# Designed miniproteins, single chains: the designs that were tried, part 17

Each design is a single chain, and the fold is of that chain. pLDDT is the mean over its residues in the fold that is shown.

## One batch from the design tools (miniprotein)

Design m602
Fold by ESMFold2-Fast:
Structure m602 (fold): chain A 116 residues (1-116)
Amino acid sequence: DDADRAGLTELDRAARDGDLEKVKELLKKGADVNAQDVNGRTGLHWEAEIGNLEGLERAAAPGLNAGNEEIKKLLLENGWDPTAKDNDGRTAVDLAREMGNEELAEEIEKIIEKLS
């Protein structure tokens, strides 16, 4: 639904920014951590496909180090599946590699390892 899509967009941005309080608020409002678009893509697929190296460099230094692990735990506790496949059978890891974003692919793989 449109509300779920809006919630997913804000949730994805809050997670990237390391904003734990906003992630909690969005999840409490019913944001779907596994929401898929018409192509079967989650927010993680979109992050992998449109990843901007310059944007990642700025976001990575303060945000990813301070809150990323706590936010990842919270998303996983709410049923986040980083192995979800799009309609073409691609995971977010597959898309990150297709786009040349090896750093994001490595981060997603580390999350998957914690689930095994």
Scores: mean pLDDT 62

Design m603
Fold by ESMFold2-Fast:
Structure m603 (fold): chain A 85 residues (1-85)
Amino acid sequence: SKEQQEKEQQLSQLVFEIEDALQAGDIEAAKASIEELIELLKTNEFSDETLNMLRLMAETLLKTAPEELHPYIEELLELIDEKLS
């Protein structure tokens, strides 16, 4: 549906914003985008394929991102795991 396509686009944009903020060293911007992604996932349903892609991205972020972001990335991973169950 158009609504689903718009949500998938919003999700992709948030992933891009997280990656861009991390490359720039902007921890506050990265945090804000991760929190927005968490809220998007809490309020909308996505396919298992999309959730599995996000899981892989979040696992990579947990290995590479600053320690300050780890609680937010872990919350994101826990939410994804709950939705895949």
Scores: mean pLDDT 86

Design m604
Fold by ESMFold2-Fast:
Parts: C-alpha cells; sequence; structure tokens
Structure m604 (fold): chain A 82 residues (1-82)
C-alpha cells in the first residue's frame, strides 16, 4: 500500500501541474485512502478518499494548485519518514 500511495500522490502532482482538477482530486483521494489503510493495517479508507478528494477539488477549482501539490507532497514525505 505505501508504494501505491506514493504513486497516486505523484499522479496527483502531475495532474495538478496539467491543470486537471478532477484527476488531481481523484489521485490525491486515492493516496490518502491508501496512506490511512497502511497506517491502520486495514483496507484503503473510502471516507478519507471522499474527504480529501472533495478538499483537493475545492482548492483546484479556486486555482490554488500550490496547496494541492503541497498536500500530495505531504503524503510522500510522511511515507518516506514513517
Amino acid sequence: MAEEARREAQRAIEAAKAGDAEAAADHLGDAAALLIGALTGEEPDEGAHRTVAARARSLADAGDWDRVIALAQGIIDLLDTG
């Protein structure tokens, strides 16, 4: 799960750089769900996916791409330090 979470976070960054709000939100949601699943020893958390995807979509729609990228980078950093 950790390597999948990193890949999804990287995909979210690429989508954000391309200006694709829907793809960025979906990939960031997947990364968050996989991260929580890895930390709890459970399956990917669908609640985390929905919450984080909605937040990322809101930020992207506002043009706040730097914060979308920062959220994805935060997931990568947490995976690298944990």
Scores: mean pLDDT 82

Design m605
Fold by ESMFold2-Fast:
Structure m605 (fold): chain A 62 residues (1-62)
Amino acid sequence: MSTGLVAQVSEDYVAKSPEELSLKKGDLVEVLGVVGPGKVLVRNLATGEEGIVPTSVLKLAE
């Protein structure tokens, strides 16, 4: 982990656009930045893929 908060995915999420990332419950993600109200850019630590997800599907891991 180079920078950012680590969060755990609380429920499955399906990407709605090419800029968004699909996630599965239990995945760990690194928060790279806030891109809008209730939206963050994250990197999936298992796949290395980056994309935008709603903060509502994330919870802090630590």
Scores: mean pLDDT 77

Design m607
Fold by ESMFold2-Fast:
Structure m607 (fold): chain A 86 residues (1-86)
Amino acid sequence: MTLVLTYRNLSPTQLTAEALRAIGLGLDGYDVKIEIEGDTLTITIGNLSDELVQQYLDEAARLAARGADVTITQDGDTITIDVTLP
């Protein structure tokens, strides 16, 4: 599965933390692409297991419970999670 994860309205600290998490996945051997535009971070991760996809879905649900605006869509083998932080 491919995951496209977009975080919007990130503080500098949040952007740094999420970018470092994405770099860590790349070091672990995942196909990771990272794009930063202002306070927006887009991460594309290829070849994810169902367990890792579920972990990201659970994280998105936790962010939604904390007041984030979360949109999740699936088209075939691609899951897109778009998160706008409060």
Scores: mean pLDDT 84

Design m608
Fold by ESMFold2-Fast:
Structure m608 (fold): chain A 75 residues (1-75)
Amino acid sequence: SEFDKLLELIKSQEKDENGTYTLEQIKEAIEKSGLSPEAKEIVLKYIESRKNEDGTFTFKQIEIAIRLAKKEIEK
């Protein structure tokens, strides 16, 4: 699925010194994905709702956010 491709695209990026991903890296992956504009907005909404206190993301947080977004999009 396009969501699986998005996860692989994020996973292929270099993690920061804390082993996390930045919002900018995630946004870049979303932009490069084959998702519709509406799906991209929903994914971004869930991603932003699950950030750590320092504004970064673990891969697990990203997986959960994308799972929730997929559920909303696919109903």
Scores: mean pLDDT 79

Design m609
Fold by ESMFold2-Fast:
Structure m609 (fold): chain A 55 residues (1-55)
Amino acid sequence: SLEEEQKRLKERIERAAKEYNLDEEVVKEAMELVDQGKLEEADRLVKEGVTRALS
């Protein structure tokens, strides 16, 4: 269900934020996208944040 996908993505975002020290604003925006049902946009934003953290 969408609700289960949202929960799973939020868990991944929280884990990535902690592990890679993602910008708080990026995490906030990604969580807002998840709540709006924009899961692909949220996932992309988090991946971009991780890529920037690794560079």
Scores: mean pLDDT 85

Design m610
Fold by ESMFold2-Fast:
Structure m610 (fold): chain A 56 residues (1-56)
Amino acid sequence: KKAVALVNAPGGLTELKQIPKGAVGEVLEEVDENTVIIRIDGEEYLVNKSFLEITE
């Protein structure tokens, strides 16, 4: 699955990296109902699904 950032998004609770609006990544894992791990430019981010548009 592909994910696109709808807004500038935090890359996780303890992560200082921010995902810029419009960044496209691959969904690697769905951790829970609200949280996914995505890969953007070779880096992995833990992101809340509400900040992303996920497509097949």
Scores: mean pLDDT 72

Design m611
Fold by ESMFold2-Fast:
Structure m611 (fold): chain A 70 residues (1-70)
Amino acid sequence: SMAEAERLVAEAVALAREGIAAARAGDGKTSQELFRRAAELLREAARLDPARRESLLIGADMAEQWARKA
C-alpha cells in the first residue's frame, strides 16, 4: 500500500540521517550498515509504490553509494 511505502521511506530517511552522523563520528562500519538498510527499505518502497518506483530506486542507489564511501 502507499501508506506502507511512505512508512518505509520515512524509516529509510531516518536510517540515512543516522548513517551520516555515524560517518561524521568516524564509525564507518555503522554508517555502512545503516545506509545498506536504507537502500533495502527504499527498494521495498519502490515495489509498493509503482508511481514513484524510479525516484525511489535512484534513492536506493544513492544510499548504496554512501555505504561504499563510508
Scores: mean pLDDT 87

Design m612
Fold by ESMFold2-Fast:
Structure m612 (fold): chain A 58 residues (1-58)
Amino acid sequence: SLLEELREAVRAGDGRRAAELVAEALKTHSEEEILEVLIEAGLSRVTALAMLHDAKKM
């Protein structure tokens, strides 16, 4: 699934791929679901919120 691909990208340290997947996930998933996946994958809450904010500008 898209959220599983996002989790893998974050764990791999692929920030560019993670950003692309956050933007795609925002089309079909809530911000809360995406935030939970980012935090579970190892990002701090601050970093996860920054990624969501940046993706919403796209």
Scores: mean pLDDT 83

Design m614
Fold by ESMFold2-Fast:
Structure m614 (fold): chain A 89 residues (1-89)
Amino acid sequence: MNEKEAEYLEIAGEKAKERLEELGLTEEAEKVEKLLLEAAKALKEGDREKALEYNEKLIKFVEEQREKGLTEVAEAVLAAAKEAAKELE
């Protein structure tokens, strides 16, 4: 069901942005939110392949930030994903 998957990504994007902004990582917050919202938009448009491409870009971005010592980006994304999943149960 594309609508529920899209809502999950939108909630995760909002929560990840809030967590990263509280840490002063405003640029990283904007990038993470953009990638999750673009994936959600692709799902709403029925383009599952494009949604997967944005998910791959998010994973790559998170890995690049971790290599720079910004593990908080990965932690924020994982926490946001868990919170979004609980809201949709």
Scores: mean pLDDT 84

Design m615
Fold by ESMFold2-Fast:
Formats: structure tokens, C-alpha cells, sequence
Structure m615 (fold): chain A 81 residues (1-81)
């Protein structure tokens, strides 16, 4: 699906651009959100809220430049929900 494709692209870009710990946290969060969206019938609003909360937690450990990357990736995913 388009969502699976954008999540895969976001993970690839994150692996190249974020520290390993931030990448692992983001990849885990993306997998969880994708599972909730496709399998458990979570609303797009619930999925977006979950993504935002997870991103905010990760962002607290990142530089401003890394936070910008994280926000860019989040925006791409949210646009597909």
C-alpha cells in the first residue's frame, strides 16, 4: 500500500540521517502505528496523535536539525493517513 511504501521510505531516510537510537525508536513507532492503522481499526486522528506523541518524545533527545528531519518524515506519513 501507499502507506507501507511511505513508511519504508521514511525508515530508509531516517537510518541515513538520524542517530542510531533515534532511528530505532522511530522505526519501532512507525511499525506500531502501521499495525494499528491496518489491523485494529484505529482512526486517522488516533494514529496521528500516537505518531505526534512518539515523535515529541524522540525529538527531546535530538538537535534542532535532527528534529527538522523527524518532523519532515512525520508530515509525509500524516499526509497519507
Amino acid sequence: SALEEIVAEAKAEAAARLPPEAYRSLATALDLVLHEYTEHGASPEEVKAGLRALVDAIAATLSPEERAILEELLARIEARL
Scores: mean pLDDT 77

Design m616
Fold by ESMFold2-Fast:
Structure m616 (fold): chain A 60 residues (1-60)
Amino acid sequence: SAAARRAQADAYVARGAEAYRAGDYETAIKHAEKALELDPRHAAARVLLAEARRQLEAQR
């Protein structure tokens, strides 16, 4: 169902946010991308992906 897919996307965003807080931006990107596969319009996942990519680029 759409509700189940959104709940799974929310769970991936939560794990990605934890990775982001730990400074693991590559893991945060992977979780955000997985959330967007489940819900392409997930606002929190899109924000997490953009911020994690920005942080990873700054480390290069």
Scores: mean pLDDT 87

Design m617
Fold by ESMFold2-Fast:
Structure m617 (fold): chain A 64 residues (1-64)
Amino acid sequence: MLSKREAEGALAAAETRSAAASAAVAGDMYQHGAISREEALEIRAARGEAAAEKLREVALQVGE
């Protein structure tokens, strides 16, 4: 992490990974009936921190 460009690239990659991970979990939850199709699509449409926050909110509803 020597340049500003490298730091910016790492942040963009982290946001992309977060969104992809949230989408995968949302799909799995939908397959098991834990959330509706609409909720799964909402999580998949969100990106970065927004996707993570929505996923955490849903997990709290399911897991208590």
Scores: mean pLDDT 56

Design m618
Fold by ESMFold2-Fast:
Structure m618 (fold): chain A 67 residues (1-67)
Amino acid sequence: MKKLLLVRDDDEERAREAAERLKEEYGFDEVLLAPGLSDEEALELARELMEKEGYEVYLARAADYLK
């Protein structure tokens, strides 16, 4: 099963920085930047990726990671 990290933030640069660090640290197969998505929209996208594409999806907010 492929591991996909979905990184959400309203700041695209911050999302990109967090995605790069998390990919390096945890070895995700793919990283998708989703700037501007709400919690609800991110969960919907994650569910679609899991059900249709067979990904194991991990959700992160760049702001939570960069605490």
Scores: mean pLDDT 74

Design m619
Fold by ESMFold2-Fast:
Structure m619 (fold): chain A 64 residues (1-64)
Amino acid sequence: TAEEMAQAAVEAAKAGGATAAASGAYDAFKHGLGSREYALKAVEAATRGDAEEAAKYAVLAMKA
């Protein structure tokens, strides 16, 4: 499911821009599973509109 959630975040970011990307990354972070460092990097990438980096780090954060 982590990969599916990451793909959904990428799709949302592409469709809605930085706001959608930030929302998706924040939801991944809020579930609190995985690496804190990767979750923070996902939020940072989403904030600057980098959907692909946001998805990459979201997957890594959720794999713990």
Scores: mean pLDDT 61

Design m620
Fold by ESMFold2-Fast:
Structure m620 (fold): chain A 62 residues (1-62)
Amino acid sequence: DELAEKALEAVRRKDWATAREYLEKFADKYGMTIEQAALNVALLALRRGDPELAEEILKRFG
């Protein structure tokens, strides 16, 4: 999903405001909470081989 990819990209560059904006849009699109959206983006980070980034996402938004 493009919104999840944009959220992950914002997290990679430590742009937390933009990351939250894309997480909110992603959550709204699928009827999820922000915490559920964050879990989905964290799983995407894990699939990309970045467990530390997944942990950072869950720490800040999960």
Scores: mean pLDDT 86

Design m621
Fold by ESMFold2-Fast:
Structure m621 (fold): chain A 83 residues (1-83)
Amino acid sequence: DYRLKGQGAFERGDYKKAIEYFDKALKENPNDVVSYVNLGIAAFKAGDYKKAIEYFQKALDLNPNNVIAKQNLERAKEALRES
């Protein structure tokens, strides 16, 4: 399961590898909201706030009621403004 591998890499702080695994998960399921949220969080942790915003926005385009994506989108926008 590429999502579980991505989460494991993320928990170890290997955000580049986490992104690679979550990207593979999306190739198997292109509408996987959870993989977009996890990609956004991994990009945020890597300091790529613009990319994090793109991933969280894609998650919300697929599921507008995703509270985690909404909250993290606000945080990513704030981090970008402070940069």
Scores: mean pLDDT 84

Design m622
Fold by ESMFold2-Fast:
Formats: C-alpha cells, sequence, structure tokens
Structure m622 (fold): chain A 56 residues (1-56)
C-alpha cells in the first residue's frame, strides 16, 4: 500500500485534535473513494494506517 495521502489525512486529523475513531472513519472513506476497495477492507487498512501514524 502506498497510502501516503491517507497517512497525511490521518496525521492532519490527529494534529487537529480529532479522535482516533474519527481519523479511522475519514481515512476509510478516502480509501473507498480513491481505490474502490470494499468498506471492510478499507476500514482494516485505515485502522492499521491510523495506528501507525498515532504510534509516531
Amino acid sequence: MSGAEEMQLALDLLRAGRSREEAVAAVTEAIVASSGKSREEAERDGRLLVDAVAGL
């Protein structure tokens, strides 16, 4: 997964004081819109990506 744009979105939301769940939801919608992945796959990917960003 490239995920650079989704990673930046997650980072921006977390920096703006949005919750981890809000960041996961926004990233999931962005992945669905950009990649055509199923919502289930996008949510899994979004959660992993937000976790990676939050850990750094």
Scores: mean pLDDT 78

Design m623
Fold by ESMFold2-Fast:
Structure m623 (fold): chain A 55 residues (1-55)
Amino acid sequence: SSMEEFVDLLVESARANGLSREQVLALLRSAADKQGLSPEEKAAMLEYAERLLAE
């Protein structure tokens, strides 16, 4: 999905630049808010990102 592709790219880029898990999640929250995602879409995106970051 486009959401998962976006999260994958952002997480990979952030890890390459040494950003913390907290910084990555903050960027994703900000992006979701700016894009006008619904609470359900935002929750799904963050849950997916947390799973990626936890390995």
Scores: mean pLDDT 82

Design m624
Fold by ESMFold2-Fast:
Structure m624 (fold): chain A 65 residues (1-65)
Amino acid sequence: SAELEEREKKIEELRKELNLPELSEREKELVRLGIELAGLDEEERQALSERVRAEARAELEAARA
């Protein structure tokens, strides 16, 4: 979690330096999941990747409903 927080801080600093708009809560959550995925072992990476894909599909289906 501390490693995730440090990476989020670096991303936020880069965003500010580039004068990009603030990330939405959904975008922040996706960034957190991506950083967490990168820090996991192979088995954990696969499990989290499948979860993220399932959530993305569910959101896409909800947006189309």
Scores: mean pLDDT 63

Design m625
Fold by ESMFold2-Fast:
Structure m625 (fold): chain A 105 residues (1-105)
Amino acid sequence: SLAEILRAAGLRPGDKVAVVAFTEESARAIAEELRKAGLEVVDYIAFDGPLTREQAEEAAKRAKEAGADHVVFAGPLEDSRIVKEAAEKYGLKAVDVAELARRMA
């Protein structure tokens, strides 16, 4: 479940996170689960096409300025690297929901 994946990633009540997700539906679902777990969703971005490096860097920058420690990503594996690189550039930890689900299987 998403809640188990979030706990496995080390996310705790009170942590501030930003969400980057493929589709509005996924972004909303993730934000809802994060809020239920007691996390603060400080920002989120939904996308439905290829994620650009510029979009990922802008998202990571805004997340950092809003006080986030983590970026939670749900989308195509190809975009995962772009999100991880952007998060690392701003000192944030990236959590890839699909990658964690595969590792926990």
Scores: mean pLDDT 78

Design m626
Fold by ESMFold2-Fast:
Structure m626 (fold): chain A 60 residues (1-60)
Amino acid sequence: SFEDIKKAFLEEAEELLKTFSKEEVKEYLKKKINDLLERGVITEEQAKELLAEVEKFLEE
């Protein structure tokens, strides 16, 4: 489900932040979101929501 994808992205963001900067993590996850969108796994609206959730998580 989309909720499972969102949860997985936030868990990956938390893990990556142990090694990489917030900016590097954001760019990496943004690329992964675009890959999911291009493959038709998520909609454009879901991609925007997922990016916003990741950015919000990284700013906290």
Scores: mean pLDDT 83

Design m627
Fold by ESMFold2-Fast:
Structure m627 (fold): chain A 61 residues (1-61)
Amino acid sequence: MEEGIKLAQEGKLEEAVKLYEEAIKKDPKDYKAWENLAKVLVLLEKYEEAEEYYKKAEELR
């Protein structure tokens, strides 16, 4: 989580996406990883994909 936020702040958005995808792969019920991936996708202007991941995060709460 912290690592991905730091990568996004440094403009390494693609690396942040990879980090959160790995987190989801290890624990698909980690709703925070889904939320953080969605936030990074918003910064990449991938709004449709971000919406899907926000929805997934809400389902896991």
Scores: mean pLDDT 75

Design m628
Fold by ESMFold2-Fast:
Structure m628 (fold): chain A 83 residues (1-83)
Amino acid sequence: MEEIEEAIKRLEELGYTDAANSLKKAVEGLKKAIERGDLFEAEVYAALAIMTAALVKRYGSPEAREAADRLIEAVNKLLEEAK
């Protein structure tokens, strides 16, 4: 969780404000879905976060790419721990 929040904050600092805002919403939805045991909704929110991070990796700076990689890793870990 803290790793996800740190990665999103880093993207905001690098100027990827819209991507960071989309990631905040997706991660909030992911957390709430996991808390409810709704694995389907959790996978949907995880996919949205990973897609946003993948776009940052494709079009972003090297620093943004590193933050996006950390985010993808942390989201996948959180989703696996929920299963």
Scores: mean pLDDT 84

Design m629
Fold by ESMFold2-Fast:
Structure m629 (fold): chain A 89 residues (1-89)
Amino acid sequence: KEEAIELARAAVESLEKALEAAKAGDTSLAAAYASAAQLLAMAAVELYPSEELEKILKLIVEAARAIDAGDLERAEELLEKAREKVEEL
């Protein structure tokens, strides 16, 4: 199951880069990293369906939407929650 945890960690890292790009005003780069984060989180759930990983996926999807909407404060809050949940795995 370590592989899905690794994917979940990679998803959070990609989302962190998406938020950094968004804060820098690079909308294209932010979208690319946010997309990568969602794909990695989905792969983690597909590899190992669990309530914990599904909650992480939901947080990452919501954070990606917040980044797309320009709500960087909400995106940061959701990213922090996702990071905390990944650390508990």
Scores: mean pLDDT 85

Design m630
Fold by ESMFold2-Fast:
Structure m630 (fold): chain A 74 residues (1-74)
Amino acid sequence: MITREEVARIYKEVLDDVQAALAAGIELTPEQKELLKKIRDLVHEIFNTTDEEKRQKLAEELRKLYDELKALLS
């Protein structure tokens, strides 16, 4: 089961990865920026959701988008 704390941890990992890339002088591509926007919007929806089943479904989508972002940042 994915908790709100786990979602917050995943989002922190996303932000830390982005900050590390920017600190290294790497500029985000339009594709990476769009993906980051989708991740941010999804995190906001998860935190505003009180339905456990909906939260789990959104959290699965969040993991998928984060994996895509990690692949693009590699």
Scores: mean pLDDT 78

Design m631
Fold by ESMFold2-Fast:
Structure m631 (fold): chain A 76 residues (1-76)
Amino acid sequence: ARERLREAVREFAKKLENKTFTMRDAGRLVRALVEAGLTREEAIRIVQHGIDLYAKGKTAEEVEEEMLRLADEALA
């Protein structure tokens, strides 16, 4: 489960970097986070935070690391 979540976050960050991101990708990641054990509210917050970080000029790697940190914190 945790490895699948990390892969989903990585794929999402890569799509943001490659400018291929869609709102469907956001919805898929929210679903993956909820399946991993987060609440829907926590999942939406993490996804929105990742989008905001990328918009502020953070790299895909920085976005991936921060989103995974928040997900691991919420799952603890």
Scores: mean pLDDT 80

Design m632
Fold by ESMFold2-Fast:
Structure m632 (fold): chain A 57 residues (1-57)
Amino acid sequence: AAAEQLRQRRLDAAVELLKETDYSIEKVARLVGYDSVEEFEKELKERYGKTAEEIRE
């Protein structure tokens, strides 16, 4: 669905930001349109099987 594709694009952008920048997890979540870190991390875990910290290493 279109909503799923938009969600996937936002999460892909978030992964890029997590790997390329030193921004806090809260800042990255905000930049890609999430207002809570908990919601953001739930979405990352569903799509990638990893938390934001695990993606960044």
Scores: mean pLDDT 79

Design m633
Fold by ESMFold2-Fast:
Structure m633 (fold): chain A 62 residues (1-62)
Amino acid sequence: GLIIARAVKEVPGADGVVLGLRVGDLVEILREYPDGMAVARSLTTGEVGLVGMSVLEVVGVR
């Protein structure tokens, strides 16, 4: 299933690449890369982008 994670740190978005997040936002992890980056979808905004796994806490699996 898809991994659900919560943002534990605010992330400023960057147009077209980096997913902007507020503390407490939930994301679905779509793909994780070996460098600690992931492609995720925000469950708050529906936006898809790159995010560092270091700012996320895994909370469940769907």
Scores: mean pLDDT 79

Design m634
Fold by ESMFold2-Fast:
Structure m634 (fold): chain A 75 residues (1-75)
Amino acid sequence: MKKRELIERIVRAALRGASAEQLRPLVKEAKAAGVTVDDLLAMYEELSRKLEAEGVPRPQINLAFALAEALLMSE
């Protein structure tokens, strides 16, 4: 689904060290596509397991999701 791809792109960009300012255009695109905080939270467990399998530590994943959530709430 388009929303899932946009959420994964935001989270992966945050994991690569993208700042809130750098993520802003991608979050704007996601909001235009109808992505909400509920959509982000619905992907948390599935995407977290996928990222852990890729070697990403859970605390880093949690920080990326927290940043994405904050930006989706107040772009």
Scores: mean pLDDT 83

Design m635
Fold by ESMFold2-Fast:
Structure m635 (fold): chain A 60 residues (1-60)
Amino acid sequence: MEKEREEYERRGRRLGEEVARSVPEATEEDIEEMAERGGRVGGLVPDSKATAAEIARQRR
C-alpha cells in the first residue's frame, strides 16, 4: 500500500514539474516547489480515491 502512495508521489512530482515548465516565467525554484507540492498531492490520491469511492457508493 505504501508503494502505491510512493508511485503517486513520483507521478505528482513529475506532473508538477511539467506544469511549472509550461509557465514561461517559472524559475528553477518555482519548478522545485511545484514538484514538491505535486508529490504531496499525489501521496494523498490513494486516500482521496478510497474516500470518494465510499461517498459514491452511498450516493447514487
Scores: mean pLDDT 67

Design m636
Fold by ESMFold2-Fast:
Structure m636 (fold): chain A 71 residues (1-71)
Amino acid sequence: NPKLKEELLKAIGDILRAIGDIIDAEREIAAAEAAGDAEAKAEAERRLEEARARLEEAKKRLEEIEEQEKK
């Protein structure tokens, strides 16, 4: 099923991008803490929550694809 394979690859790509954004945001939080920059820390924390939400959405899509394969 080429459509299912394409959807799977897209979901995996979205998961990998979200993980990268989480790592980047955590790095920015650590840098802001080291610098004592409360504003930069709050902004990085906001980006972290946004990236985590995207990861959960992509994981849900991956689960839906897996369910379709088992049908």
Scores: mean pLDDT 83

Design m637
Fold by ESMFold2-Fast:
Structure m637 (fold): chain A 58 residues (1-58)
Amino acid sequence: MAEKVADEIARELAEKQDSSIEERKKLAREKLKEAAEKYGEEVAKKAEEILESRGIKI
């Protein structure tokens, strides 16, 4: 589940390449918050780790 959440966030960030770094960070944080509410904090934390390991800023 965490990998799927990370992949969906990464895809959405890629689609918003024209957005500022700060806007993309805000979007990533909001999506992780949604994932925590829907799947639990453990899943959101793991998804954040996966995104950071790929060099994606949150």
Scores: mean pLDDT 78

Design m638
Fold by ESMFold2-Fast:
Structure m638 (fold): chain A 87 residues (1-87)
Amino acid sequence: MRLEVDREMVEKQIRALEILAELLEDPELKALVEEAIALLREALASEDEERAVELLREAAALMEEVLSRLSEEEAKELFEKVREKLE
């Protein structure tokens, strides 16, 4: 299948987004990230591969909205902080 769910990658994404949500001070952006985390968790719990892929796409769309609302500088700083906390 072309769009297989990599469960280890999804678990790492959930951890990264949990750290990101903690670092965000904007309640609207935090809510979008928390919704993306919920979709990723549902994807991991899904026995339907097609459903899991749809949930991953919905989570990605929410993260694109978060990135569009952040400046390039803010996005870079948040990305660096998340990376440091994951290492």
Scores: mean pLDDT 78

Design m639
Fold by ESMFold2-Fast:
Structure m639 (fold): chain A 104 residues (1-104)
Amino acid sequence: EKDGLALSALTAGVYYYKQGKYDEAIKYFELAIKYGSEDLKPIAYARLGEAYLKQGKYDEAIKYFEKALEINPNNKYAWRVLGEAYRKKGDLEKAEEYFKKAES
């Protein structure tokens, strides 16, 4: 039931994301988190983080990639994106730390 709605929301979010409509994508990824199972939420968190990153909203991107990493700490892509987000915020020390984690 809820996963059906969450999958539809995730699909709509990806559709808008591919069109560069990041505000609409964010709305649907938030719905996917709200209604998704624990298996679906990490995918929705990563997608939401990617959409915020594309908008230059680095604090929001960091928050959601950190949530994705709580579930899968071996996600090297998420570590690299966190490094990029901190670099964009001017926190070069944290950026270097997370880039090292992405390479480990």
Scores: mean pLDDT 82

